# Designs tried in a protein design run: designed miniproteins, single chains. Part 33

Each design is a single chain, and the fold is of that chain. pLDDT is the mean over its residues in the fold that is shown.

## One batch from the design tools (miniprotein)

Design m1198
Fold by ESMFold2-Fast:
Parts: C-alpha cells; structure tokens; sequence
Structure m1198 (fold): chain A 92 residues (1-92)
C-alpha cells in the first residue's frame, strides 16, 4: 500500500476534474465545441506527418498552433471547474 492511497486519491481527483471539464465542453456553445474538435483533428494530422518523417516546418507550426488552441480552450474549462469547486467549498 506504499503510495497506493496517494495514487488512488490523485486518480479520483483527476477523474472528477475530467468529468467537470467534459461537462463544461458539453455545456459550451456549438462553435466552441467545433473549435475544439477542429483543433484536435489538426493536432492529430500534424502529429501523424511529423511521426511519419514527412513533417515539414509547416507541419510543426500547425501542430504548435493546434496545441496552443487546445490549451487555451481547456484552460477556460479548468478555470470554470476551479471556480465551481471554490464556490461549493465556500457554501459548505
């Protein structure tokens, strides 16, 4: 059990945070959901080209742009999740 309890708690909190993020995405306007899906598709396409050794400087730029966009969208969901948790704790 050395570290198992710590790993379990970290996993449980990660699962809860993921559920809140998934709900935030589902509650987002259709245009935000589309931006997320488009950025994710672009990331996977660019990564595939890079991994296949046909990745050019352009493919790397597209990968970086898509990653930045995904991080920006996910950051908004994380901020919302943290605010909701803080609000719940303040109300308790």
Amino acid sequence: SRGEETLRLVREWGERERAVMEQALADSPPEVQKEYEDAKAKLERSKALIDAGVGTEQARKEYEEALKKLNEIESTFHDRARAEVAQARAAA
Scores: mean pLDDT 73

Design m1199
Fold by ESMFold2-Fast:
Structure m1199 (fold): chain A 115 residues (1-115)
Amino acid sequence: SELRKKALELAEVFSELLQKIDDAIAAGKTNEEIINILKEGFEKMQKLLDEIRKLLSPETQKKVDELFKKISEAYEKAIEALKNGDREAFIKYLNEMRSLFAELLKLIDEEIKKR
């Protein structure tokens, strides 16, 4: 199904984003470079999620929107942490995004299993 294909693409984009951030940290990249990686990846995720949203029931759309608001809040906090040089707080918020995103993907998977 189209929903399954887009959900897989979303999961792949998020996995690639996390790997790029891990690689950048290991390579000693600047906080500014890491912020740019996170911003580019998040924009790609937003575009895919907007496409996915159109394929979901109104009930599931509402739940996805609520989870994505929490993901967006964690994203903003991660960016601010890096701007302040706080890599420990950045990792904390990045892990919060990871957990919330896993919940969002499960919610989409439940929709795929409906009828």
Scores: mean pLDDT 88

Design m1200
Fold by ESMFold2-Fast:
Structure m1200 (fold): chain A 75 residues (1-75)
Amino acid sequence: GVELPEEVVEELERRAEELLAKVRSPAERAEAARELARLMRELGLPEEAVQALLAAADLYENQRSVEELRAEAAA
């Protein structure tokens, strides 16, 4: 598995808590995930981990838009 130094893990946990505290909407959640991905890249984490977070953010945002369109079509 991918193992990180304790200092890197602690910094990520602190940043994640700050970003989570800002979450009020789905759009803000996607933005928080992108911010975390940028931090992971700055810390030299594997590109695959960064890409996974970005993909999750995009997928979540796309699913939200699709669900809104489906709700309108079902009305």
Scores: mean pLDDT 65

Design m1201
Fold by ESMFold2-Fast:
Parts: structure tokens; C-alpha cells; sequence
Structure m1201 (fold): chain A 84 residues (1-84)
């Protein structure tokens, strides 16, 4: 369901944010900027998803959710790579 996908994405987002904070002191300035940009893009998408849901526009919310899921997955991969 849409609700379950949002719940899963929220949990993944919180985990990724926690992992980012943990590795922050080990990151280069370039890596910090790249990851911060991705976090900002994800944050904007989360806001748009919330707005679409409040407006009852569930079709748009689904499209935005799919894009947010993709960006969270990309960020998860980047953080995993940065930990190595």
C-alpha cells in the first residue's frame, strides 16, 4: 500500500541520516557536499509527497514516492561506499 511504502521509506531515511552523521568526520569536503545535496533533494521530495497527500492527489504522491525511493537507494549506496 501507499501508506506502507511511505512508512518503509521514512524508516530508511532515518537510518541513512543516522549513518551519515556517524561517518561525517571521516568524509572529504567533496563527499560531504555530494551527500548533503542528495539529502536536500530527498527532503524536498518528502515535502512534496506530504503536500500531494494533504491535497488528496494520491496519483502524484505515488510518482513522487517512486522518485524518492530511487534517490534514497542511491544515497544508501553512496554512504555504504563511503564507509569502506
Amino acid sequence: SLEERIKELTERGLKVAKEYVEILPTLSEEEKEELLKKLEEISELFGKIGDAIRAGNFEEAKKLLEEAEKKVKELEKKIEEAKK
Scores: mean pLDDT 84

Design m1202
Fold by ESMFold2-Fast:
Structure m1202 (fold): chain A 74 residues (1-74)
Amino acid sequence: MSGAQKAALGIRAAGEIFDLKLKALKAGVPQEEVDKIAEEAAKKILEILKDESLSYEQAEKKIEEILKEAEKKL
């Protein structure tokens, strides 16, 4: 995928991680646990964005799955 597509996916993923963190903190989940889970999700998303063999659609789907797993852990 193009650099612009990678940037767009990265920005969207960062926003969704921020929303998940905010919801978890409001629900009383400890800051350290929220940060750990968010960092783990961000690391996985970065590896997806670094994989030049993936199409935009494949990368978007994998990122969605990573974010769903993070939400379940919170």
Scores: mean pLDDT 83

Design m1203
Fold by ESMFold2-Fast:
Structure m1203 (fold): chain A 59 residues (1-59)
Amino acid sequence: MSMLDQALRDLEEEARRAGVWDPEVGELVRRARQALRDGDTERASELVRELSRLIRERQ
């Protein structure tokens, strides 16, 4: 398991626990997972970073 995969899982749990899960958060998670499956580590990293910012901004 990569560090990005773990970070993505942790951010999903944080968003659900904080009550900030919405369609925009869900779409970023979906795109980050797809980037990881495609082996696009740079894109996955950017999406995880964006997701982290969005979750922090809303709580």
Scores: mean pLDDT 80

Design m1204
Fold by ESMFold2-Fast:
Structure m1204 (fold): chain A 80 residues (1-80)
Amino acid sequence: SKAEEVGNAASLAIHQTLEETPVADREALEAAVGAALEAQLHSGKVSPEDIAAAVRAALEAQGEPALAERAAARIRELAS
């Protein structure tokens, strides 16, 4: 499904971005972003832009705005 494709691309983008960037609490960031991704996928708004926006908002809420922009950009590229 389109939701499955976008979800898989988003998970890959998030993991790659977190592996490239040292963060103080990776487990907490992964949990917060994973919850946001799951909620967005269940909302029915599953475009690459909707998913990227949800992931960006979650990372920004965790105090990681630069990481948020990189993850969102990678989601848009991998899910398009």
Scores: mean pLDDT 82

Design m1205
Fold by ESMFold2-Fast:
Structure m1205 (fold): chain A 85 residues (1-85)
Amino acid sequence: MMEEIEELKKEVDELIKQGFKAVEAGKTEEAAKIMIELVRKTNELLELMREAGMPASEIREFQQKANDAMTEISLKLTEQKLKER
């Protein structure tokens, strides 16, 4: 369980970085696919953290970090849609 949580945290962090890189490069389809995977992995991570009995403060802190990143990527994706038409 803890190994799965650590692996998912790493995957989520990598997906956030890939998402920003893809959207900055104007790769809207790639960024959208990364965003879908990021949402899925983040939800799985938060559920595992809750099941493992991790402190609510730590779960909330990670959720806030992930939500902030997802919001920023979503805003950038919306902007890019106007350019791709």
Scores: mean pLDDT 78

Design m1206
Fold by ESMFold2-Fast:
Structure m1206 (fold): chain A 88 residues (1-88)
Amino acid sequence: MLREEAERTLQETAELLTRAAEAIRAGDVETARELLERVEELLERLEELARRAEEAGDEELARELREAVERGRGLLEQLRKEAERVEE
C-alpha cells in the first residue's frame, strides 16, 4: 500500500539523517557522505511517492510527503555543509 511504503521510506530517511549527523560529530566524514548520498536517493523516492499519491487522489498524503521532502532537503544541505567543515 502506498501509505505503508511512504511511512517506511520516511522512517529510513530520518534514521539515515540521524546516523549522518552522528558520523559528522564523530569526525567520520566518509561514512557521513555515504549516508547523505543514501538520504538523497530516499528523498527522490519520497518525491515519486508524493506524485503517485496526488495521482491517486490522496491529497493529504501528497502534502505530507512534499513537506517531509522539503524538510529533508534542508537537513541534507546543512549536514553536507557541516561534513565539508569537518574535513577542512
Scores: mean pLDDT 85

Design m1207
Fold by ESMFold2-Fast:
Structure m1207 (fold): chain A 58 residues (1-58)
Amino acid sequence: SEERRKLAETALEHAERFLKNGQYDEAIAAARYSLQLDPTNERARKILEEAEKLKKKK
């Protein structure tokens, strides 16, 4: 649905901002929510992978 796609995109935008700000737990949560709404979104998957990697390295 269009509403689901819009929610997924909003969650992805939040995930990107959290990642940029070093808020890795929040970035992971937002990216997971985006993927729950749109499981095939490559951008959300990459943000999730990067946030998980950076959280472990810290």
Scores: mean pLDDT 85

Design m1208
Fold by ESMFold2-Fast:
Structure m1208 (fold): chain A 80 residues (1-80)
Amino acid sequence: MSDYSLGLLYKDQGRLEEAIEYYKKAIEADPNNAEAWRNLGEVYAAQGRLEEAIEYYEKALELDPNNEKARENLARLREE
């Protein structure tokens, strides 16, 4: 959980490269962490990497179909 928490902290600071690194470490430790996949998608979307963001949101929804934030973010990205 510490790597995931660090990813959130770096994301909030706009340090997107560090956020990606720590979210990827969180996913390596727990590949079923749907929130880490969702947040990785948000960071890629913030960088304009929309195709990768969509893939990460889809992975989050595969792991947790009731993740409303991932559903909302994916729908927004597909509409824009």
Scores: mean pLDDT 83

Design m1209
Fold by ESMFold2-Fast:
Structure m1209 (fold): chain A 68 residues (1-68)
Amino acid sequence: QPLPAPSLEEFIARALEGIRRLPADFPLSDEQILGLLRKEAERDGFSEEEIERLVRAAREELARRRAA
């Protein structure tokens, strides 16, 4: 679709901020969170390659959150 969406970098930044704000007892698994982000990015018209970049960044942030 040719209409401007939020930039991929803005979408990634918002997703990472959301992950950082999740409580430790958040009821969804990391994979469920990644699945929801994928569905939102697909709905917003991001390409498969852009969605994979988002998922990679989000997975890294979730891993950092778990390790901290």
Scores: mean pLDDT 76

Design m1210
Fold by ESMFold2-Fast:
Structure m1210 (fold): chain A 59 residues (1-59)
Amino acid sequence: MSKKEELLRLIGEILRLIGELLDLEGEKSKEALEKKKELEKELEEKKKKLDEVSSTLKK
């Protein structure tokens, strides 16, 4: 797989996670709060991978 394809996939995943977090805005149920924490954690991991791939491409 190309690094460019991996970068585009990560960007798409990040945008999808942000969308899901926005959909959960205003939700106060226990289930929504737990899902929000999981989405935030996954978003942080995807951002770290994006930075690593981006750094590799700029060399």
Scores: mean pLDDT 77

Design m1211
Fold by ESMFold2-Fast:
Order: sequence, then structure tokens, then C-alpha cells
Structure m1211 (fold): chain A 56 residues (1-56)
Amino acid sequence: LAEAQRLLQQGDYDGAIALARPLAEQGDPRAQGLLLSALVRAGRHDEADRLSIQLN
């Protein structure tokens, strides 16, 4: 998670997404929030909206 946060801060959204996704799929709420943020910042709004719906 900390590694994914650092990648997000550096603008490496693809790297942040790759690290956060498996943790988010396991139900880690911190990883889910990071994944959402990374998708939004990467301009992948359709994926971010879909994930937001899945989270509730």
C-alpha cells in the first residue's frame, strides 16, 4: 500500500493501479480508496465510476 501511495504521488498512476488492485479486490478499504484516486487522476473515469458502484 505505501509503495502504491508513493507511485501515485510521483504521477505513476499505472504503477499505483497495478499495486492497489489486488489489495482492493481483497476488500482493503485503504487500497480501494487509493485505486479510485489513481483511476480518477489517470482520466479513467469509466473504471472509477464502475468501482465506486461496486463499493456501494
Scores: mean pLDDT 77

Design m1212
Fold by ESMFold2-Fast:
Structure m1212 (fold): chain A 88 residues (1-88)
Amino acid sequence: KEDELRLAKMMYEMLKTLAEKIDSPDVDDILKELTKKFGELVDEITGEGEEAAKKLYDILNKVLKDKEKGKKTLAEAAKKLEEYIKSL
C-alpha cells in the first residue's frame, strides 16, 4: 500500500508538471528528469526501474507531440490518479 501510494503520487506530480509545462521549450528535459526519478523509485521497489523509465519516456514523449491534445490527456490522467490516491 505504501509503495503503491508513493508510485501514484510520483506519477500524479509528473503528469501535472508536464501538463503545466507542455508549451515550455524545456519540456523534453523536464520529461527526461521526471521519468528518471520515476525509474529510480520503481528500481527501489522492483529492481526494474531502467526499463520502466524508458517505457514511460516513450509513452509520454508521444503524448507531448500534440500539445493541445497532450495537455488534456495528461490533466485527465492526473485527475484519475488523484481519485485513486484518495482511495488509498
Scores: mean pLDDT 81

Design m1213
Fold by ESMFold2-Fast:
Structure m1213 (fold): chain A 64 residues (1-64)
Amino acid sequence: MDGDGYLTKAELREFLARNPEFRPLADLDGDGTITDAELDAFIARAEAAVGRDDGRVSVAELTA
């Protein structure tokens, strides 16, 4: 592992679907279904918080 662990939107979707502890961060319905729009909003917020604009979220930011 290189230690940066960045996830694309598709990878983030799979990660959140398989890790229920993180689903509430993007799944507003709390039903285990994460829509594309919810992922877009989540990624945009995460990028704004860290000043990044590459369309990715680091795994470290999710596992805080």
Scores: mean pLDDT 64

Design m1214
Fold by ESMFold2-Fast:
Structure m1214 (fold): chain A 64 residues (1-64)
Amino acid sequence: MKKEIEERLKRVAEKLKKLADDYQTLADSYAEDPSKQRLAEVAKRFADAAKKNVESIEKYLKEK
């Protein structure tokens, strides 16, 4: 497997993990406020999308 592609994917996964954590924190914060339920749902959706992308990258890295 080409190391350069592996390193690039690892960097993308790291950035997405941080983004997922940030969106999850926002989702949890908004979920505590009944007036912000729509914002909580949007933030949760972005967090889930970022986590799914991380899982996809990790799967490709494991298929070495």
Scores: mean pLDDT 80

Design m1215
Fold by ESMFold2-Fast:
Structure m1215 (fold): chain A 67 residues (1-67)
Amino acid sequence: SSKVEQLKKEAQELILKAFEALENGDIEKALELLDKAIAVLDQLPKEDELAQATKKALEELKQHLEE
């Protein structure tokens, strides 16, 4: 598979783990996993509209959890 597909899969797995951490009340772990997911999505091409939208949504979620 392409490098892009591998990065998307990695981001998806990190997002799922972040939501699992939130369900367990582990906000600190969730924030760490969201940061990792955002960093992985940032490796994708700027033309990937879906990746950019996902990154923005995770950044907004992180902001709400930190405030």
Scores: mean pLDDT 84

Design m1216
Fold by ESMFold2-Fast:
Structure m1216 (fold): chain A 61 residues (1-61)
Amino acid sequence: MEERAFELAVKVAEHALKDLGYSEEEAIRTAEMTLRALGVPEDQARELAEKAVKEAKKILE
């Protein structure tokens, strides 16, 4: 598994939620696009983006 890609997606989600004021849905989309740009397949990118946003929300609590 591409652990680095997931870590980066979490950081992108944190920035989207905290600094840009994005909704959860917008943050998921942003993280998904980041994962796809790193070569993660579409189905996997969507699943990982949802997990990354959940993780980012826990970090920001």
Scores: mean pLDDT 80

Design m1217
Fold by ESMFold2-Fast:
Structure m1217 (fold): chain A 72 residues (1-72)
Amino acid sequence: SAVEQRYEEVLEEIEKLKREAERRGDEELARYLEELAETMKYVARHRPELLAAFVAHAEKLIEFLRKLAEER
């Protein structure tokens, strides 16, 4: 489904951002991104009815984090 495709894309982007944070020594951001990925996996498994909303919020958060990185 479209939601499943977006979910996989979001997890991949979170992993990329986490690797970039680790390379920069941003340990707090790396931990936050790891926790975000774990939360999304938990929601997908235990509360699939909420997954679409969580994916939408994660997409906006990723966009915001990319903008912050561009300003530094």
Scores: mean pLDDT 84

Design m1218
Fold by ESMFold2-Fast:
Order: sequence, then structure tokens, then C-alpha cells
Structure m1218 (fold): chain A 81 residues (1-81)
Amino acid sequence: SDLSVFEIIEKYIEEVIKSVKEKKVKDIEKAKKVIEKLIEEIKELAKKEGLKEEEKKKIEEKIEELKKEFEKLEKEVEEEK
């Protein structure tokens, strides 16, 4: 498949967002640490691969969506008390 590095990264972030929305995440505290590490690794990969500024902006927008959806999941788990 002739996917660009940008398309691979975008698809990867979208799949993680989907898993968070579907509440398929176990061990929320551990998942938070893993997601934070993955975000940093994605940012470094985008820099290393020389993505266009427009592509970097789209990745940053997807990362912000991921953070927002994960914060919603954390809040829902806390409200089960």
C-alpha cells in the first residue's frame, strides 16, 4: 500500500481515538502514561520525517482530539463513584 508517512500517523491516531471513544481502554492510569509517551514519539517522528507544516498542523489537531477524548473517559470513570 502506497501510504505516506503522514497518512500512516494520521490513521494510527484515529484508531487510538476510536478505542478511547469505545471505552476499550483498561487500566486508565497506565493507558494515560502510554498515550503521553506515544504523543511525544509521534511528534519526534513527524519532525524526523520532515512533514509539511500543513501535515504537522493536522497531526497536532488529531493529538488535541485524542487528549480531549481521553479526558472525557477519565471523567466518566471518576463519576462512577
Scores: mean pLDDT 78

Design m1219
Fold by ESMFold2-Fast:
Structure m1219 (fold): chain A 87 residues (1-87)
Amino acid sequence: DAALREELEKAAEEALELGLTKAARELARAEFALQQGDLEAAKEHLEKALEVEPKNAIAYAALAGIYKQQGDYEKAEEYYKKALEAK
């Protein structure tokens, strides 16, 4: 009973760490897509990072930058505000 409980706690900790690494992985994929000029792939990966970390200021700032580059200044301003609030 105690040993099983400790293994479940360890699995929960590993799942939490995997959640954090998933966000970091999606941010890295977004950065790679931006380096390749693939703005749509970059947006997709940033959105996936925000599914794991809804208050990730870096992901919001990156989305704002992409929308500004695409000429969507209204969405760019919206995401810059979200980036400031996410701190």
Scores: mean pLDDT 73

Design m1220
Fold by ESMFold2-Fast:
Structure m1220 (fold): chain A 95 residues (1-95)
Amino acid sequence: MALELAEKALRQAEEMVKLAQEVLKEAEKKGIEEARKLAELALKLAEEAVRLAREAIEAAKEGKEEEAMKLALEAEVLVGLAGIAIGVARTILNK
């Protein structure tokens, strides 16, 4: 159901925000500019995913199943992109 997908997307997006913030702090501490830029991108993508997931939950509660599904899927795509950016940033930080 669209509500369950939206709630899952919100939980994943919130976890990505937390991970992006942790990676950003590590990149700033180590002074690695490339990793910092990737962590900032990941944070922006994760924050946008949280926004879309919250909109998806509201749409689902209003019975707008198709809109809720579209927003939840868009949030999941952004979660995936944020995860890739975090992964690349972490690879750079471990060199």
Scores: mean pLDDT 88

Design m1221
Fold by ESMFold2-Fast:
Structure m1221 (fold): chain A 63 residues (1-63)
Amino acid sequence: SAKEEEARKILEELERLEREGVRAVIAGDWQTAAALAARAKELREELVKLVGEEKAQEMFSTM
C-alpha cells in the first residue's frame, strides 16, 4: 500500500541519517551531527503519524 511504501522510505532515510550521524560524531562535526539528529526526530514523528505509535515502535526496534 502507499502507506507501507512511505513508511519503508522513512525507515531507509532514518537508517541513513543514523549512519551519517555516527560518522559526523567520529569526525568531530557536531553541527552536522545535531542537524542530522533533528531531521531523524522529524522523520520518527512522521512515521508515528503515518502508521501509529505501536507499529512505529516495532519498526524502530528492528532497526
Scores: mean pLDDT 83

Design m1222
Fold by ESMFold2-Fast:
Structure m1222 (fold): chain A 68 residues (1-68)
Amino acid sequence: MEELKKEIAELVREAKELEKKGELERAIQLYNRALELAKELSTIDPVTGRVAIHDIEKEIKRLEEKMK
């Protein structure tokens, strides 16, 4: 559980750095990886996992709108 939370946080951090560099497509790829882990977390800790899924989906949507 704690390892999943740490991996999600690291992927989100790396995605934000890629966004700052203008690498939006790569940032979305990392957010999608974090989303997969957040879905796994939701099967163990539904409350924490659901919050993580919501936050990551919000970031993916924001970047996808920016790429249109």
Scores: mean pLDDT 83

Design m1223
Fold by ESMFold2-Fast:
Structure m1223 (fold): chain A 70 residues (1-70)
Amino acid sequence: MREELEKLIAELEKTDPEQAARFRRLYDAVLAHPDPEVRERGLRSLLIYARHLLEGRTPSFAELKAELEK
C-alpha cells in the first residue's frame, strides 16, 4: 500500500507537480496520525484518490475526511 502510494505520487509529480505536492502533504498527515487503524484506512482512501486523480477523476473530499477522522 505505502509503496503503491509512493509510486502514484511520483507519477503525479511528472504530470502535475502542484497536485503531487498537495497530495504528499495529505499522505504525510495520514502517516503522522497516532491511531494505526486510522492510518491504514486513510492510506487505503488515499490510494483510491491517487488512482482517480491519475485517471482524471476525483472522489469526495468529505468522504476522505470522514475516513481519516474515525
Scores: mean pLDDT 71

Design m1224
Fold by ESMFold2-Fast:
Structure m1224 (fold): chain A 92 residues (1-92)
Amino acid sequence: AKAHLEAALEHLRRGIEAARAGDVEAALEHARLAYRHLLAAGDALPDTPENRRKVVGAAMLLIAARVSLELGDVEAAIQDLEAAAELVKELL
């Protein structure tokens, strides 16, 4: 779980930096990779209500961020990516 959570965080950080630089394509790719690593980590984490809420919450924020990026709402996407990163940090 830890390796996948650390990979998800690294992709979230790079995705935020790409979004701030106006590189929407790179931001979308990093959000996709963060999502995949988050789901892989979720499968390996203890099945507690707290862990479920944090994994599901971060996954929903990543989906919303990707939609916002595709619609050109970069500011909303950055907010959702940052919120997802905080939830992933709490799982570490």
Scores: mean pLDDT 86

Design m1225
Fold by ESMFold2-Fast:
Structure m1225 (fold): chain A 69 residues (1-69)
Amino acid sequence: MLDAKLAGVSPEEYLKKLEEEIEELEKKIKELEERVKKDPSDKKAQLELVGLKVRLLGLKVEKDLIEES
């Protein structure tokens, strides 16, 4: 498990950093979805999009666990 103590950050600050990462990933995902929509043959963009979606899911799960604790 990621521990806020490892970063020298309070749980509240760690949650804020997770929210910021989620927001940035959602922006990147939207940009890549537009790119894939314009060029469906762009395999690199499709692969990157999948990778970002997996990372986003992981961060959302971590955020939910922290918020429910």
Scores: mean pLDDT 76

Design m1226
Fold by ESMFold2-Fast:
Structure m1226 (fold): chain A 107 residues (1-107)
Amino acid sequence: SAAERLALHEEYLRLSIEAVEKAIKGEPEEELREILRRMLALVEEAHPGSAEERAAAEARIDEIIEELKKFSEEAKKWSKEEIEKFKKEIEAAAAEAAAAVAARLAA
């Protein structure tokens, strides 16, 4: 249903924010991989793909981990105020995306 699809997208956005926050904190790679695997499972539930598409998505997890590690290293150079500002920007973007999805369902 549309409501079930919306719930999956909202959980995906929540996990996306959690992954970025954990990367900023320098959390272990395994915790980041667990979040990304959960996000992949949500995508598969919403839009089941082929075996080849799943293999490509698994390979993409490694690329995202490398990008998050580079981001984590850059974030270590940020002030506490810059980190808090970035977190607020992510929260605002997530809220805007959720509102846009809700508006489309109301139409």
Scores: mean pLDDT 71

Design m1227
Fold by ESMFold2-Fast:
Structure m1227 (fold): chain A 70 residues (1-70)
Amino acid sequence: VELSDEEIERIAEESGISIEQARTAVKMAQEMLNGNIKTPEEVAKELGISVAQAQRALDLALSLIVRKLR
């Protein structure tokens, strides 16, 4: 499932992170759906962002990906 550039930009804006960080968060969210368990703390460390920003980005990415799998 691919998110559009507009959806990625929205994740970046709402999470207060860069578009590139949002793209990486989307890939991590896809890996989590494939059974690779990652915590928001691990995602925050990998992206160099706060845990709150990582949680927001993951929540938005997972929500959008799950809706497209219908």
Scores: mean pLDDT 80

Design m1228
Fold by ESMFold2-Fast:
Structure m1228 (fold): chain A 69 residues (1-69)
Amino acid sequence: DKLKEEVLKLYEKYLELARQLRESRLTPEEEKLVLEKIEEVLKSMSEEELKEEIKELEELIKKLEEALK
């Protein structure tokens, strides 16, 4: 599912940026568990909910990228 893969990629990017900004204290093992839980949740989401999640994550990622400038 293209939308679910997109959401997972954006969550991975978000977690990476949050780690760089030291806003996240998750270990790599904890990050993997979080991503696995997200993947399970995404299986139950509608296409509309997945599109909303993508928009929210893109906005959060933009803010974090601006903070790194």
Scores: mean pLDDT 76

Design m1229
Fold by ESMFold2-Fast:
Structure m1229 (fold): chain A 78 residues (1-78)
Amino acid sequence: VQEIIDSIKDPEIRRAVEEAARLLREAGLPEDDIRAIVERVARVGEEKGPEEALRLAREAIALSHLSPEEQAAWAAAR
């Protein structure tokens, strides 16, 4: 996860992705799921900006309340 964050050149996007990773860990997601989501959040942040990145992270947290099968389907869809 840290290597993904370190690859981000824009400091505002990097901070947004760091915050997203922290929120995902606080929500209790497994590290593999956090990694997949952080990769996607970083991509969205670089393409659409830090606000869009944080919105995606919050959506992922909401999805963490779904069944394991639904979570796996979400992770596999990207």
Scores: mean pLDDT 72

Design m1230
Fold by ESMFold2-Fast:
Structure m1230 (fold): chain A 64 residues (1-64)
Amino acid sequence: PDNKDALIEQAEEEVKKAQEFIGRKDYLESAEKYEEAAKLYEEAGNDHLAQALRNLSKHWREKA
């Protein structure tokens, strides 16, 4: 899609936010940001990265 680069930029920002939440031990908030990033990568057509980020979201949610 024409907006693929914009979706990837937004996904990268959500991953950055997730990493910041991990540093604060805010694991639930981190999991939510990884899930948001996964949706954006899926919309951009990167299903493999979307699945990896959903697995990270689940991992951090289980730690919360």
Scores: mean pLDDT 85

Design m1231
Fold by ESMFold2-Fast:
Order: sequence, then C-alpha cells, then structure tokens
Structure m1231 (fold): chain A 87 residues (1-87)
Amino acid sequence: SEAEQFEKKVREALKKMPVAADIEIKAEWVTNADGTKELRFTATVSPDVTDEDVRAAVKAVLEVYPGQAGLDMASAIATAAERARAA
C-alpha cells in the first residue's frame, strides 16, 4: 500500500543513522467526520533521542519526500520528540 511504501522509505532513510530503531513513523488512511479520506502520519520517538538526532532525521525525511508528505512526516517526528521529552 502507499502507507507501507512511505514507512519503508523513511525507515531506509533513517537506517544510516544510529537512531533508526528509536524513531518510527506510521502512515495510515483516516476518514474525516465529513466522509473524506486523507493520509495521516504519526511518529514514535524514544526519550533518549537527542535534538541533533531529531534534526538529522527530519532532514533525511525531507530529502526523500521534499513535498507536503515530507513536511507532514517531519512535523509528526518533531511533535513525538516533544511529547517524549515532556513525559
């Protein structure tokens, strides 16, 4: 599926980094309240991931997906990192 392809490409981009196992991105189709469907991205980031690692991961994702999907994925990673630090 398209969602699985996004996940696979992001995983490959992060594979070159030590944090590949500590940052995970998931893509899924969701149905909005009005019945429209859109592709949503969520991320999970381990609490031990540094701000430098997060910035490098965002850069790697944007290099593979420079369009809106890449921006959405980068936003998901940044949000997950902030949540992990707040916990």
Scores: mean pLDDT 71

Design m1232
Fold by ESMFold2-Fast:
Structure m1232 (fold): chain A 62 residues (1-62)
Amino acid sequence: MKKVLLVVGAGERGREEAEKLAKELGADEIIYLDGVSVEEGKAKVAELRAQGYEVYPLGIPR
């Protein structure tokens, strides 16, 4: 099962923090969603989880 860090609304600083967090979590992939709503981010999390990914959302409430 692949681990994915999903980041919503990250600027350049947030991307640096996301890369560090992804290494700590052992994430296989980082997905950046800039310019999307929280609802769109939640929909993407649900889609990836339905595909069998373990998703760690950053910038989206649970």
Scores: mean pLDDT 74

Design m1233
Fold by ESMFold2-Fast:
Structure m1233 (fold): chain A 66 residues (1-66)
Amino acid sequence: VLKTFISKEANAVEVVFEKDGKTYSVLYDKKKNKVRVIDLETGELVDEFDSVEEAEKKYNIKFPKL
């Protein structure tokens, strides 16, 4: 994990990590209960989940509690 950003005002958490020389952003939106994975080099959405637990298991990352 490179960086973790918590925005309580936006009810969002962003975790930035690096894998295989690529940098990805995982954004959790608590109000929508959505997790999106974005390739920061291309800006493209590469994955989407309806739960934090599924994203944490697939990418082996952990989100802080809001």
Scores: mean pLDDT 73

Design m1234
Fold by ESMFold2-Fast:
Structure m1234 (fold): chain A 78 residues (1-78)
Amino acid sequence: MAAETLRRVAELLREQAEKLAAAGAEEAAEVLRELAERFDEAAKRAAELEPEEAEKLALEVAAEADERLKAAAEEVRA
């Protein structure tokens, strides 16, 4: 379950990154590609874990993504 959710998020992030790149927002597209790769790696690992451990990993990756997006937003404001 957690692994499937993480993989779906990675797919959505890649789709959004391609749309942003097509619109000329390469910097934002790179951030989303980076996050998509992280979610894909987490999904692969979660598939090998017990359900409770997979859920914990999913929460950890979500928290990391939140921090990365906040950092990217601060970079744009600078």
Scores: mean pLDDT 80

